# Designed miniproteins, single chains, continued (3): the designs that were tried, part 41

Each design is a single chain, and the fold is of that chain. pLDDT is the mean over its residues in the fold that is shown.

## One batch from the design tools (miniprotein)

Design m9405
Fold by ESMFold2-Fast:
Structure m9405 (fold): chain A 60 residues (1-60)
Amino acid sequence: MSGMVSRMTSNVNRMTVVNPVVSNRFVSNMGRVGYRNGRPPSNSTMNNFVNRVNGMMRSM
């Protein structure tokens, strides 16, 4: 997950500025994939990122 998380974080950060709606949905989808696979400990960084981005989008 580390490699994927790093890549996704970089891409989502850029997309958040350009396309907030797309970024929000993408981040949520990534969270679902992590939970679906049942890997919460290895997905802690992803979960943290999803929560943060969702918070920003909710405040927008």
Scores: mean pLDDT 54

Design m9406
Fold by ESMFold2-Fast:
Structure m9406 (fold): chain A 70 residues (1-70)
Amino acid sequence: SVDDILSLQIEAFIQIGDLLSQRIANRRKARVSTDPAEKAKYEAEAAALDEQIDQLSSQTNAQVAALEAS
């Protein structure tokens, strides 16, 4: 139903928002770090968060499409 789709999208939006906040924090830490190893660590963590956001978005879109097809 439309209500189920909206609930799913709202839940996904909140989760993505949390991941985006973490990504911003890690990118900021990478920018201010003077140690190359520490900078690389935060950049890697930000990249991992980008992958999580992409996977969550793709999964949510697939779930929405499945509900619309029902």
Scores: mean pLDDT 87

Design m9407
Fold by ESMFold2-Fast:
Structure m9407 (fold): chain A 76 residues (1-76)
Amino acid sequence: RKLEVTISGYDSSKYLISTSYDSEKNILTVTVTDKKTGEVTTYNLDVSDLKDGETKTFDLTLKDGTVITVSVTNTD
């Protein structure tokens, strides 16, 4: 199973965002690091219901109220 992940709605000069996918648990982990404070926030997204060729969108609210959009496509 292969996922395509696109993240938008954030300022890349302020935030470092990384992703990690656990295929056994079907969990996509999104890690957001604030470059000014060094604070790390982790979000676990369940993608077990995502069908082949489908896209699921998650809106994540950061601690400062910024909303980022995470689009996950199953490209199997």
Scores: mean pLDDT 80

Design m9408
Fold by ESMFold2-Fast:
Structure m9408 (fold): chain A 61 residues (1-61)
Amino acid sequence: MTPEEALAFLDKLVKEEFPDKYDEVNGKDVAEVLKKLGIELENPETANAEDAIKALIEKFD
């Protein structure tokens, strides 16, 4: 999985889970979405999109 593919996948998941706050999503919201997929971020409270992308790549590589 490329970083661009991971970002697109994350964007889709966030939009599906939080349609009303798509443009206001923070790292905690992203971490919650990933947790539902069985992906745990190292620091969910301070996680950003780059941390989420890395976790997705690691999970699916």
Scores: mean pLDDT 69

Design m9409
Fold by ESMFold2-Fast:
Structure m9409 (fold): chain A 85 residues (1-85)
Amino acid sequence: SDEEMKEKIKEAIKKFLESLRTGDLSKYLEAVSIFREVIRESDDKSKAFQLFREVVEEDESLTQDQKSEILALLQQLLTEARKEE
C-alpha cells in the first residue's frame, strides 16, 4: 500500500540522516537500497517520486538543506531507473 511505502521511505530517511551524523557508510548504503526497492516495486515512477516528496516535505525533523539533499538523491535514483526502463 502507499502507507507501507511511506513507512519504508521514512525508515530509509532515518538511516540516511544517521549516516550524515555518524559518517557510517553502511547506513547510507542501506538507505539507498531501500529507496531503490521502493522505486523498483512502484508501477509508476512519477507516483513513487510523489510519495518521496510528500514524506520528505512533511518531515518536520528535516532542515531545508537536508530536504533538498534527499530529494536530489531521490531524483537521481529515479532518473537512473527511468533510463533502464
Scores: mean pLDDT 80

Design m9410
Fold by ESMFold2-Fast:
Structure m9410 (fold): chain A 74 residues (1-74)
Amino acid sequence: MSTDERVKQVLDDTFLQLVEAVRNGASDAEIEAIIEAGVARLAEITGNTDPERHAALRAALRALVEDHRRRLAA
């Protein structure tokens, strides 16, 4: 599997875990743990230690969580 395919697989897996966690009423701490696990897996696969890229990924995942929470709360 290519690095790009592995990156996509980790992102898809992390998104699925976040969607399921939000659906199941997971705590903010549990949600942040899933986000950090996803970022850590991507760092392992890519060898990328750029904190700016890691911060951007965390922001994107948090935005996804916020969108899903608003849908479920409404």
Scores: mean pLDDT 78

Design m9411
Fold by ESMFold2-Fast:
Structure m9411 (fold): chain A 67 residues (1-67)
Amino acid sequence: SRLERARRLFEEVARMLLESRSMDAAERQARAPRFRALAAELERLAEDPEVRELLEELAREREAELA
């Protein structure tokens, strides 16, 4: 389903963001095209209100975990 796909993509983006904290600028730049592609796909999926609500919930959970 679109919801399951959105969850998987969000988790991958979240992992990449966490990993980027220990990377140098060159490593981040090398991964930037994939990050942009994943973010663009999530943005397209978020046109669905149910997907948007799921992504907002997941973002809140991750922000709380990282704080």
Scores: mean pLDDT 79

Design m9412
Fold by ESMFold2-Fast:
Structure m9412 (fold): chain A 73 residues (1-73)
Amino acid sequence: MEKKEKALKYLDYLAQKYREQAESDPDPVRRRALEKAAENLETLLKQMVEKGLLSDETIDNLAKKYEELEKKN
């Protein structure tokens, strides 16, 4: 799997975690903040990865985080 693909999968993982936290949070302000964070990961950051707007170093860092996640699960 290419580094870019790993970076995208890590962003998907984070977005899902934020949505799960939002669903269980009774505070509407925190819930809204978590939903917005998930939306930014799913839309803005993924589009920036796909269009090559992020640095290679940033893509590498995201890919490494995904690899660490797979190793610990």
Scores: mean pLDDT 79

Design m9413
Fold by ESMFold2-Fast:
Structure m9413 (fold): chain A 71 residues (1-71)
Amino acid sequence: MSAEEAVAAAKEHVALARKYLEQLQTASKEDIHPLIGRVLRHLGDAWQAVLEAERAGMDREEALREAGLKV
């Protein structure tokens, strides 16, 4: 996987985590646990994709900023 492809994957996982976090704001009590689980899984997948971008030669700080995990 290229660094660009890995960063694109990380960015997509961050977008999905943000989507589930937004859904959590209006969720019923019964939906809170599964929505938090989805947020955590996508953030974990985003972190793994950042590490793949680093392995492909991208600076970690750059990969984190490109993925939207760091300013």
Scores: mean pLDDT 86

Design m9414
Fold by ESMFold2-Fast:
Structure m9414 (fold): chain A 61 residues (1-61)
Amino acid sequence: PVTAEVDFGEDVEKDKEKVAEILAARMLVNKGDKPVIAIGIKPSGEKVDVTSKAYELYKKL
């Protein structure tokens, strides 16, 4: 699998949608054969798995 990481802000709920949209756009551009794991990184360095949300948004593109 390929891991795609994107930094987001302190408001996780507001930035989750933005991060998922950016990751979904990367999934659309990368038509590669490998599954993508989408990770959002908080300012604290905490990693949040947003893969399911990113794929849900990707399907709407």
Scores: mean pLDDT 69

Design m9415
Fold by ESMFold2-Fast:
Structure m9415 (fold): chain A 79 residues (1-79)
Amino acid sequence: SPLQQAYQAAIDRVLKATAEYHKAEEAGDKEKMIQAAKRLIDATRQLLEVARQLGAPPHVLEDLERLIAEMEKKRKELE
């Protein structure tokens, strides 16, 4: 279904954004880490919305919300 395709695309975006964040972290580039964290937050919010539409169980939604909160905290600490 189009919604399941959107879910897979959202997962792929989160994986790419996570890799970008780790690359920036290893480079010690705070500005790139901030930008990568913002992309990861956005990608994870998109995944959360699609997961919610698919009726994902509460623990999956809670894990995604926790990831968003953790990345927002890291972003603020880098500023």
Scores: mean pLDDT 87

Design m9416
Fold by ESMFold2-Fast:
Structure m9416 (fold): chain A 71 residues (1-71)
Amino acid sequence: SKADELTERLVKELEERAASSTDPALRDALLRLRTTLKDLTDYLKKILSDEETAEVVEETYRVGLRRLDAL
């Protein structure tokens, strides 16, 4: 599905960002965002369309990264 393919891509990006980080707190936060996106995708697929799920997941990813950049 579009949501599953998007989530797998974003998860990989977050894992790569975590692996390249020298800050343990940032690494942990990136990995928590990864887990949050996986759980969110699984939950939203039960109540939203594939397209709507993908939109919410992508927005959550962007908001999450923006929050981490503010630390």
Scores: mean pLDDT 86

Design m9417
Fold by ESMFold2-Fast:
Structure m9417 (fold): chain A 99 residues (1-99)
Amino acid sequence: MLEELKEELIELAGKAAELAGKPAEEGRKEAEAAIAYLEENFSEEELLLALRLMIVVLRGQKLILEEGLTTELSEEQRALIAEARRLRAEIDALRAAEA
């Protein structure tokens, strides 16, 4: 599961970079650096939530770039936004428990 999330994030970051007019390799390197930072500074539980949040955010960005002519958010886009908000709240709750 953890390795699958890392691979998905790296692949999505590459695709999102290309859609934004950047080389895919730059997006992949940025994702790898972010994963390394999270592994060094966060617990495994926090790391899993952070990876899921980053994947949801990148999927949302990719979908918006691909659907740029739509006047309303699709149900899929709205679901991704809701999931990102929930994951962020779970991360905040874990951090607050340490205070």
Scores: mean pLDDT 75

Design m9418
Fold by ESMFold2-Fast:
Structure m9418 (fold): chain A 74 residues (1-74)
Amino acid sequence: SPFDAVAAQLDALIGQIAAARSRAELDALTAQGVALFGALEAAVTTPEQRARYEELVGRWQDVRAAAEARLAAA
């Protein structure tokens, strides 16, 4: 489904955010994530997909905050 395809891309991107080594890399990955979350929200058609969307938003926020803190400490 379109939702599953975008969700899989976001799972991969969250992994890349966790591994980001520079502010420039984090900023580029953040821009990609904003576009993908817009596409994912547009693809939500079921309550189960909404729950998955909200889970991915939470994981994205947590991983991005951790990456910001890690890069600020370097």
Scores: mean pLDDT 88

Design m9419
Fold by ESMFold2-Fast:
Structure m9419 (fold): chain A 87 residues (1-87)
Amino acid sequence: SAMEELKALLKKLQEIGKQLAELDEILKKDPNNQKAKEERIELLKQMKKLAEEILKLLEQAGAPQSVIDTVRKDIEQIEEEIKKLEA
């Protein structure tokens, strides 16, 4: 069901969020850690993909436009962060 799919995607986002927080702590101590920088970019790309899947489910469920707009804004912010880190 769409609700079960949404719940699974939200759980994956929570897991990625925890991994990103751990990488942020590593990068605070060693800002030039190339492996941690690469892992952070990869996790942000996964987060973007999950957010796009959540957006699709919300649109299919007829979620309010304000909710849809918020998720689209979040996706744009993740994409901007990825571009900044790859520059």
Scores: mean pLDDT 86

Design m9420
Fold by ESMFold2-Fast:
Structure m9420 (fold): chain A 105 residues (1-105)
Amino acid sequence: SVKEQIDALIRQYLAAVGDITALGVARAESAEKAAEIEALRKKFEEEVEKILNDESLSPQEKFEKFKELAEKLIKELGKIDPEVAEELEALNKLFLKRLEEILKS
């Protein structure tokens, strides 16, 4: 179903965010910056899981809420580690395009 495809693609994005932010944590200039990256990742994962588990949301509503959360994460990460934010922005563009293609199906 469209819902299953949207949910699967969002979960793939969560895994990619985990990998990219883990590298950011490992190369952070301070323990404080590492903790901030980890906190932003954890909050993003928790908020996205709420969207994925909300059976009342249409695929379109899940897409719009996910897009807003992903853009907020990139903006907040950009204040701490611009390189991590740039990597996630590139990935986000690809995932959003694919999600839009599925929604038009």
Scores: mean pLDDT 86

Design m9421
Fold by ESMFold2-Fast:
Structure m9421 (fold): chain A 88 residues (1-88)
Amino acid sequence: KKEEGEKLIKEGEALINKVNKLLEIGEKGAPLPPGKEGQELFDFFKARYKKALDTYGPDAPPELILKEILGVPIEEGKKLIKKGEELL
């Protein structure tokens, strides 16, 4: 149904937006946003970073850590958007 497709697209876009916000913060060297938004971004980053360390170990090259924090969520978001578009 159209409503289900729209929901999946929004979920995928939200995931991609979180990664884009983290990239912008990193590029600018800016602090996290205050309040709930900053806390959610920090929790997302922390969970992905911990997963990368658990998977690849503390001596993992930076590109593998960045792939887990940034690359994997982008691909997940794109898959959600594609599935949602197929339902429209």
Scores: mean pLDDT 78

Design m9422
Fold by ESMFold2-Fast:
Structure m9422 (fold): chain A 98 residues (1-98)
Amino acid sequence: MDAKLKALAEALKKAGLPEEAEYVENKDAEGLVKKAEEYFELAEKTLDNLKLNEAWLYYRLAAEVYKYLGEDEKAEEIEKKADERINKLIEKQKKLQE
């Protein structure tokens, strides 16, 4: 395992995020994206900002794993997709607040 990914996983465990750390240790960028999309769907259905924050965290971790695997284009694509989807949901929430 790359030393930088190991350091990230250890930092996540110390922060009380052992599930997220396991995805990073396994280099499971696709699993992190799947979790991000699941939390984003929950955030969109419930308008729960905590679920939106969880989705954002998982997208960020997926992008970091892709970068360390040398898949920079996939990392940029995931970051762009996350930003676009999160911003659209924030705008939708603002409209519902009138």
Scores: mean pLDDT 79

Design m9423
Fold by ESMFold2-Fast:
Structure m9423 (fold): chain A 87 residues (1-87)
Amino acid sequence: EEQKERVKEFLRHVVRIGAKRLGLDEDTVKRIEEAFEKNEFSPEERKTVVELLRAAGVSEDFIKVVEEALKDGNLDKVIEKLIEASR
């Protein structure tokens, strides 16, 4: 439970960094943040998250893991990747 919340907080933080770098409007950022809270992403929202992660300087390898996790509604792979990155 705590690890999933930590991953969601990390992803929200990275999304905010990416949105600032890309100059996205507040409505778009709010929509993406709401999708993280609900753990439900449309195809358009998933594409936006991927673009935000790239803008924030996240690696392509990590972005692929996040993209797959968002499709499945399963953040476990993102948690595993963060654990690997902490080594």
Scores: mean pLDDT 72

Design m9424
Fold by ESMFold2-Fast:
Structure m9424 (fold): chain A 93 residues (1-93)
Amino acid sequence: SLLYRPGPELQAFLESLGFHAEEYSYSEILLGVIRAFARLEEEGRVYTDEKGREVLDVSGTELGRLLGVDEIDFSDWSPVIATIRARSTVVAP
């Protein structure tokens, strides 16, 4: 199984969600991000922009700080994928 060791910023983010492991699968890290999305949706941070895109306002959140963005387009997960890859190391094949 392919395991990832998160760097300090990604580890702090995962710990803020109640995840306290040293190593994670890619899908476990994605589940952490999905959990953060769900909490922000419950806070009413989802809106439709004037172009009809469904977006999540992550401004001032830990997720926004981790990704370096103020909003996320639900149809474009590329910033999430890029951040996981940039802020973790592969530990096992």
Scores: mean pLDDT 81

Design m9425
Fold by ESMFold2-Fast:
Structure m9425 (fold): chain A 71 residues (1-71)
Amino acid sequence: SSELFSKLLKEIADAIKKKDYEKAIELLKQAFSILSPQEQRLLAGLAKKELLTEEKPNEELLKLTDEMMSR
């Protein structure tokens, strides 16, 4: 649902801003099981945009977002 999408996006963005990459990875993996494939790709793209605002983006999270978007 759009509410679940918005909640996950907000929580992932907040985790990235706090440099809690383990939480961001966990939330993104949870999204794989509950969101549609289209919503998963969109969420990954938006998470990647947030991550790219950082001076040193987390490599594991970047790879995960790229893998999700390539499906």
Scores: mean pLDDT 82

Design m9426
Fold by ESMFold2-Fast:
Structure m9426 (fold): chain A 120 residues (1-120)
Amino acid sequence: MYSLEEIKEKARQYVLELAEEEKLSPEEKEELLKGLDKLLAVMEAVVNKASKEEIEKLRKEALEYLKEVAEKLDPDTAALILRILNETVLYLYEELNLPEEAYNEALKVLEEAQELVDEL
């Protein structure tokens, strides 16, 4: 079983591999990695059994960041970033045994972010 620190490192490597395949620019890769770090913070808080208030705060911070990225980038690039993040979170759950509760909280953020992108 992977440690949380190993899961985070593998998540960053996986995201960078997908970003390279999709030919993202260095600036787009930076925004993607920042989005990943926000989602990893939510997942870590869930794994560490943080308070509902702390998890909600981190979820709002992640959602606000992803909204800013969507407003800054063109809609197709924003959608691609959300797709890469979704694929990465699924990889962590299926291959690295990320706890289901952490996976579900990350998915909620990504679903809310996708709805906001679709409204832009």
Scores: mean pLDDT 84

Design m9427
Fold by ESMFold2-Fast:
Structure m9427 (fold): chain A 69 residues (1-69)
Amino acid sequence: SPLQKLLEAGLSKKEAAYYGREVLGMSQREVAKELGISQGTVSKRLKEYEKEIDKSKENGLLGKALVAS
């Protein structure tokens, strides 16, 4: 499972869910199955991560927030 590999590589469930939806083209249902959570939890995690990304873009010029690991 690609999402299980992402979790094994140290990604959070919200990051893995976002990657599955936006990069891998997985449905919310497929992401939920792969992560072992409900579709409602996937929706919640995606909203949390989108809010985090939006705040990062608003703070913004920090489009390089990779300054330190």
Scores: mean pLDDT 71

Design m9428
Fold by ESMFold2-Fast:
Structure m9428 (fold): chain A 80 residues (1-80)
Amino acid sequence: DYVPSEEARKLIEEQLKKAIETLKKNPEVARSILPGIAATLLTYPPSEELRKEAVSLIEKIVKENPELDTPLVREALAAA
């Protein structure tokens, strides 16, 4: 298992926050950024707070856009 450095973890969390904010403002970009968010959640688990926010947002988007419920996204949600 890969454990990122404190600096890498902080950067990953900042990138996740930006991705979440972008997705909230522009849901149309979900097709392009959801795979990246899902892969990040599986590879570098963030803080519990950020993880819950990301999972909640992804669940809402997938519920409204079932075509985005890919195996990668489903695995990320199950891992949370």
Scores: mean pLDDT 74

Design m9429
Fold by ESMFold2-Fast:
Structure m9429 (fold): chain A 80 residues (1-80)
Amino acid sequence: SKLIEIVEEYYEKMEAAKDKKRDGSAEDRELLKQANEAHNKLLEELSKLPEEVATEIIRIIATSPSLEELREKVEELLEK
């Protein structure tokens, strides 16, 4: 699913940006750019969904301790 790929990309890019020490390097700027692009893609896809489903996906992203658990929970939600 395109939505699952976008949710996973957002989670990965946000975690990478948080874990990297902010040093103003080209790598640091690229990570922030990728995180912002992933965030914008996520918002665009969520805007196409019913509010209840979009809210639940945001909750799963906020509460999932790992990418694997995030994927499983989002896949389960979308199978319904």
Scores: mean pLDDT 77

Design m9430
Fold by ESMFold2-Fast:
Structure m9430 (fold): chain A 62 residues (1-62)
Amino acid sequence: SDNANKGAAAGAIYLAQGDRERAVEAVVRWGGADRETAERAVDLLAQGDGKGAGRLLEEASG
């Protein structure tokens, strides 16, 4: 899913800048996830689990 990949990539970019709030907003905007799912995905990215974040965003697209 292009949206899950875009959301995870955008979230990772803002998280690398130290901006968790912008990372969450980016995952909502580009990943098509609700805010609760976006917060969980950003927490996985912060832990270095990019694969887990991508899977969570794909599951949330249902």
Scores: mean pLDDT 81

Design m9431
Fold by ESMFold2-Fast:
Structure m9431 (fold): chain A 79 residues (1-79)
Amino acid sequence: SSEEFYQLLKELIAKAPDLSPEARRLLREFVHLLMFGDWSKKENLEKMVELLRKLAELSDPETAEIANQLIERLEEMIK
């Protein structure tokens, strides 16, 4: 699970040059929260999910699929 999350994260970050400026901003906010946010706080995990949902809306189908897979893994941590 952690290895799969990390792999998906790397794939999403690799898409950054091809993203719109707004999608790149959302990705930066997500990565910042991921790196510096308290993972024990449900509010932070929920905010990560919302940032990824917005990113997926603004992205091509391949990038949206990667974001949605990260969302599924974050949702499992929230449960």
Scores: mean pLDDT 84

Design m9432
Fold by ESMFold2-Fast:
Structure m9432 (fold): chain A 68 residues (1-68)
Amino acid sequence: MTPREIELLRRAAGVVRRALELGDPETIRFALRQVDRVVEAIDAGDLERAEEYIREAEEYIRRREEEQ
């Protein structure tokens, strides 16, 4: 894996960690689905799409955190 791929996966792992800290099953399921999309995009060589999925997930989690 390239350093860029590792960084994207590290950010995806961070999204899952934050979702688990919120403890909301719907948010956790969303985070896991977004990780699957990120991995699929990386496997396809589409790092720009992978970063888009991560940014969407990060924004979603941020909004959920602000609602608590």
Scores: mean pLDDT 83

Design m9433
Fold by ESMFold2-Fast:
Structure m9433 (fold): chain A 74 residues (1-74)
Amino acid sequence: SVEEEVRKMIEEIKKEKDGEKAAELAAKTALFMRENNVTDEELLKEFYTAVQEKVEAGIVTYEQIQKKYKELAA
């Protein structure tokens, strides 16, 4: 299911230690959710929480994720 795929992508974000890979995973997950019209509030919250934890850990910045998202969405 779409929900199972998103949860797997979130788990990969949680495990990622490399900043560029974390940015790519977060951007790909966000794009996948957009393309599949994911509006589930709990799933979106789980995604944003995982991303926030990576930013707080100094692994990635929101700017890196946003830049990668724009590149992939173009």
Scores: mean pLDDT 87

Design m9434
Fold by ESMFold2-Fast:
Structure m9434 (fold): chain A 83 residues (1-83)
Amino acid sequence: MEYIKKAEEYERKAEELLEKAEEYLKKGDFKAAIDALQQAMRAATESVKYYLKAGKEEEARKVRLKFGERVTALLNDIAAGKT
């Protein structure tokens, strides 16, 4: 059960970091937004790894899709210079 708990902790951390990236983007701090986004992607990757270690392939897939969608949207906003 430890792997599932760690996967959930990393998923929550990824969500918090993604919110932080969105805050930085709204303030026009693109460098801080990118740094937070990279940290969020690393946390999401760790969450996926732990779900896979726990044999929870569907949960790992859901995390990948959810964060992939939000990361892509935020990267598009950064590239377009949107706040």
Scores: mean pLDDT 82

Design m9435
Fold by ESMFold2-Fast:
Structure m9435 (fold): chain A 64 residues (1-64)
Amino acid sequence: EEALAFYKQNAIDAARLAINLAKLSGNEDMLKKGEEALQRAESAQTVEEALQAIRDAGKVINAL
């Protein structure tokens, strides 16, 4: 409910940041991983799914 909405929004924001950073760096592999993280964030129906999407986005950001 409220917690899901909060973490889901954070996951979406993190994934969008990952996508933007990947585009700026020209890293096509990281761009695809960021897009996958965004899809997972948008489809998250549980807090655990949203947290996993945040972790996936964070891995992309850290790898750049």
Scores: mean pLDDT 83

Design m9436
Fold by ESMFold2-Fast:
Structure m9436 (fold): chain A 77 residues (1-77)
Amino acid sequence: SAEQEKAVLEITREAIETAKEIYNSKSLSPEEKEKLLKELDEQWQEVAAALDDPEKLKEAIEKTRETIERAKELLKK
């Protein structure tokens, strides 16, 4: 649906922006950056795998949002 397409586009933009913030962070170690970027990549792959299943897609988007929130919390410290 158009709403699902919009949700996927929105979460993709948020993931890209968060990855940019992680990559440019001066407070995170290289190891912490690698871990967070890998977690974002894994969640994005889950979203991509779920595109044909609306219920799984919703769950994957929610998990991706949670991962983004966790990463942003670490970026504040």
Scores: mean pLDDT 82

Design m9437
Fold by ESMFold2-Fast:
Structure m9437 (fold): chain A 87 residues (1-87)
Amino acid sequence: SIVDEFREKQLKRVEETPAEDALALMEELLAETKELIKRYPELKEELIQATNEVFEEILRKVVRERPEAFDEILAKVKEVSEELKAL
């Protein structure tokens, strides 16, 4: 499915992306999620859920590799999650 392909692609990107690039990765994720929701509005709920799962993995990576950035990244995750819910 489109949702499964998106989730798998993004989880792999999290694994391969340095924690220093977490904010940039989240911005790219938000943009891609918004584009997919526009193309497949019937999958909005599933796409938001998949995106939140990816954000959780970004947070786990930041906790391990850059704990000092955790609060900043967590605030961004909350902001992006609320923006997606408002769509």
Scores: mean pLDDT 86

Design m9438
Fold by ESMFold2-Fast:
Structure m9438 (fold): chain A 69 residues (1-69)
Amino acid sequence: LVSNYNSLLSNSNNHTSLSRTHGRLSEQFRREGDERGALGHDTLMGRHQSISNQLTEEANRLRDILNSM
């Protein structure tokens, strides 16, 4: 369980990093006047944020199980 918990947190952190990278790229493209590029990166930012949230929720569920033992 602890190994699964750590794996979920690691994967969540990776998706958080990807979300931040796409957020920065979206801002840069918008500053350069590339609204299409900015919107593309906004979409990817949102997807990675959603995945990160799902993984965090699953990790919290495992933590609750560990705390109940």
Scores: mean pLDDT 84

Design m9439
Fold by ESMFold2-Fast:
Structure m9439 (fold): chain A 70 residues (1-70)
Amino acid sequence: DELTERARAIAERGGEAGALTIQRLVEAKKPEALAYGEDYEGKALEEGLKKAEEAVAEAEAAVEAALAAA
């Protein structure tokens, strides 16, 4: 849920459009992280979660850049 919380935090700054975009991105990446959860070693899970976090960070940067350009 940390990714969802990050999405909501940035959404509050980016408004409704930012909220929907980031939330959808987090949800889209969630299945990848869950699929890696099958790996009992945990390595694939960590990699999947890292990719999801990077996707959220990219969305955060995009929203912030859009606000700065406005």
Scores: mean pLDDT 58

Design m9440
Fold by ESMFold2-Fast:
Structure m9440 (fold): chain A 66 residues (1-66)
Amino acid sequence: MEKIVKKLLEIIKSTEDEKKIEIARKALYLAGVLGKEEVAEEVLRLIEKEEYDKAKELIDEALKKE
């Protein structure tokens, strides 16, 4: 958890790209609030690959599952 949260916070702090910030914030919510660490890890990988549309799709699917 801590490693993922730290990387996501670094993305938010280091970028002016609102698209990256929104995706990273939602991934933080998935890991920190909903306990979906594996989904947040995959979202982080997609951000690193600049596959933002896939990252959004994965987030939306994960948020449907409470």
Scores: mean pLDDT 77

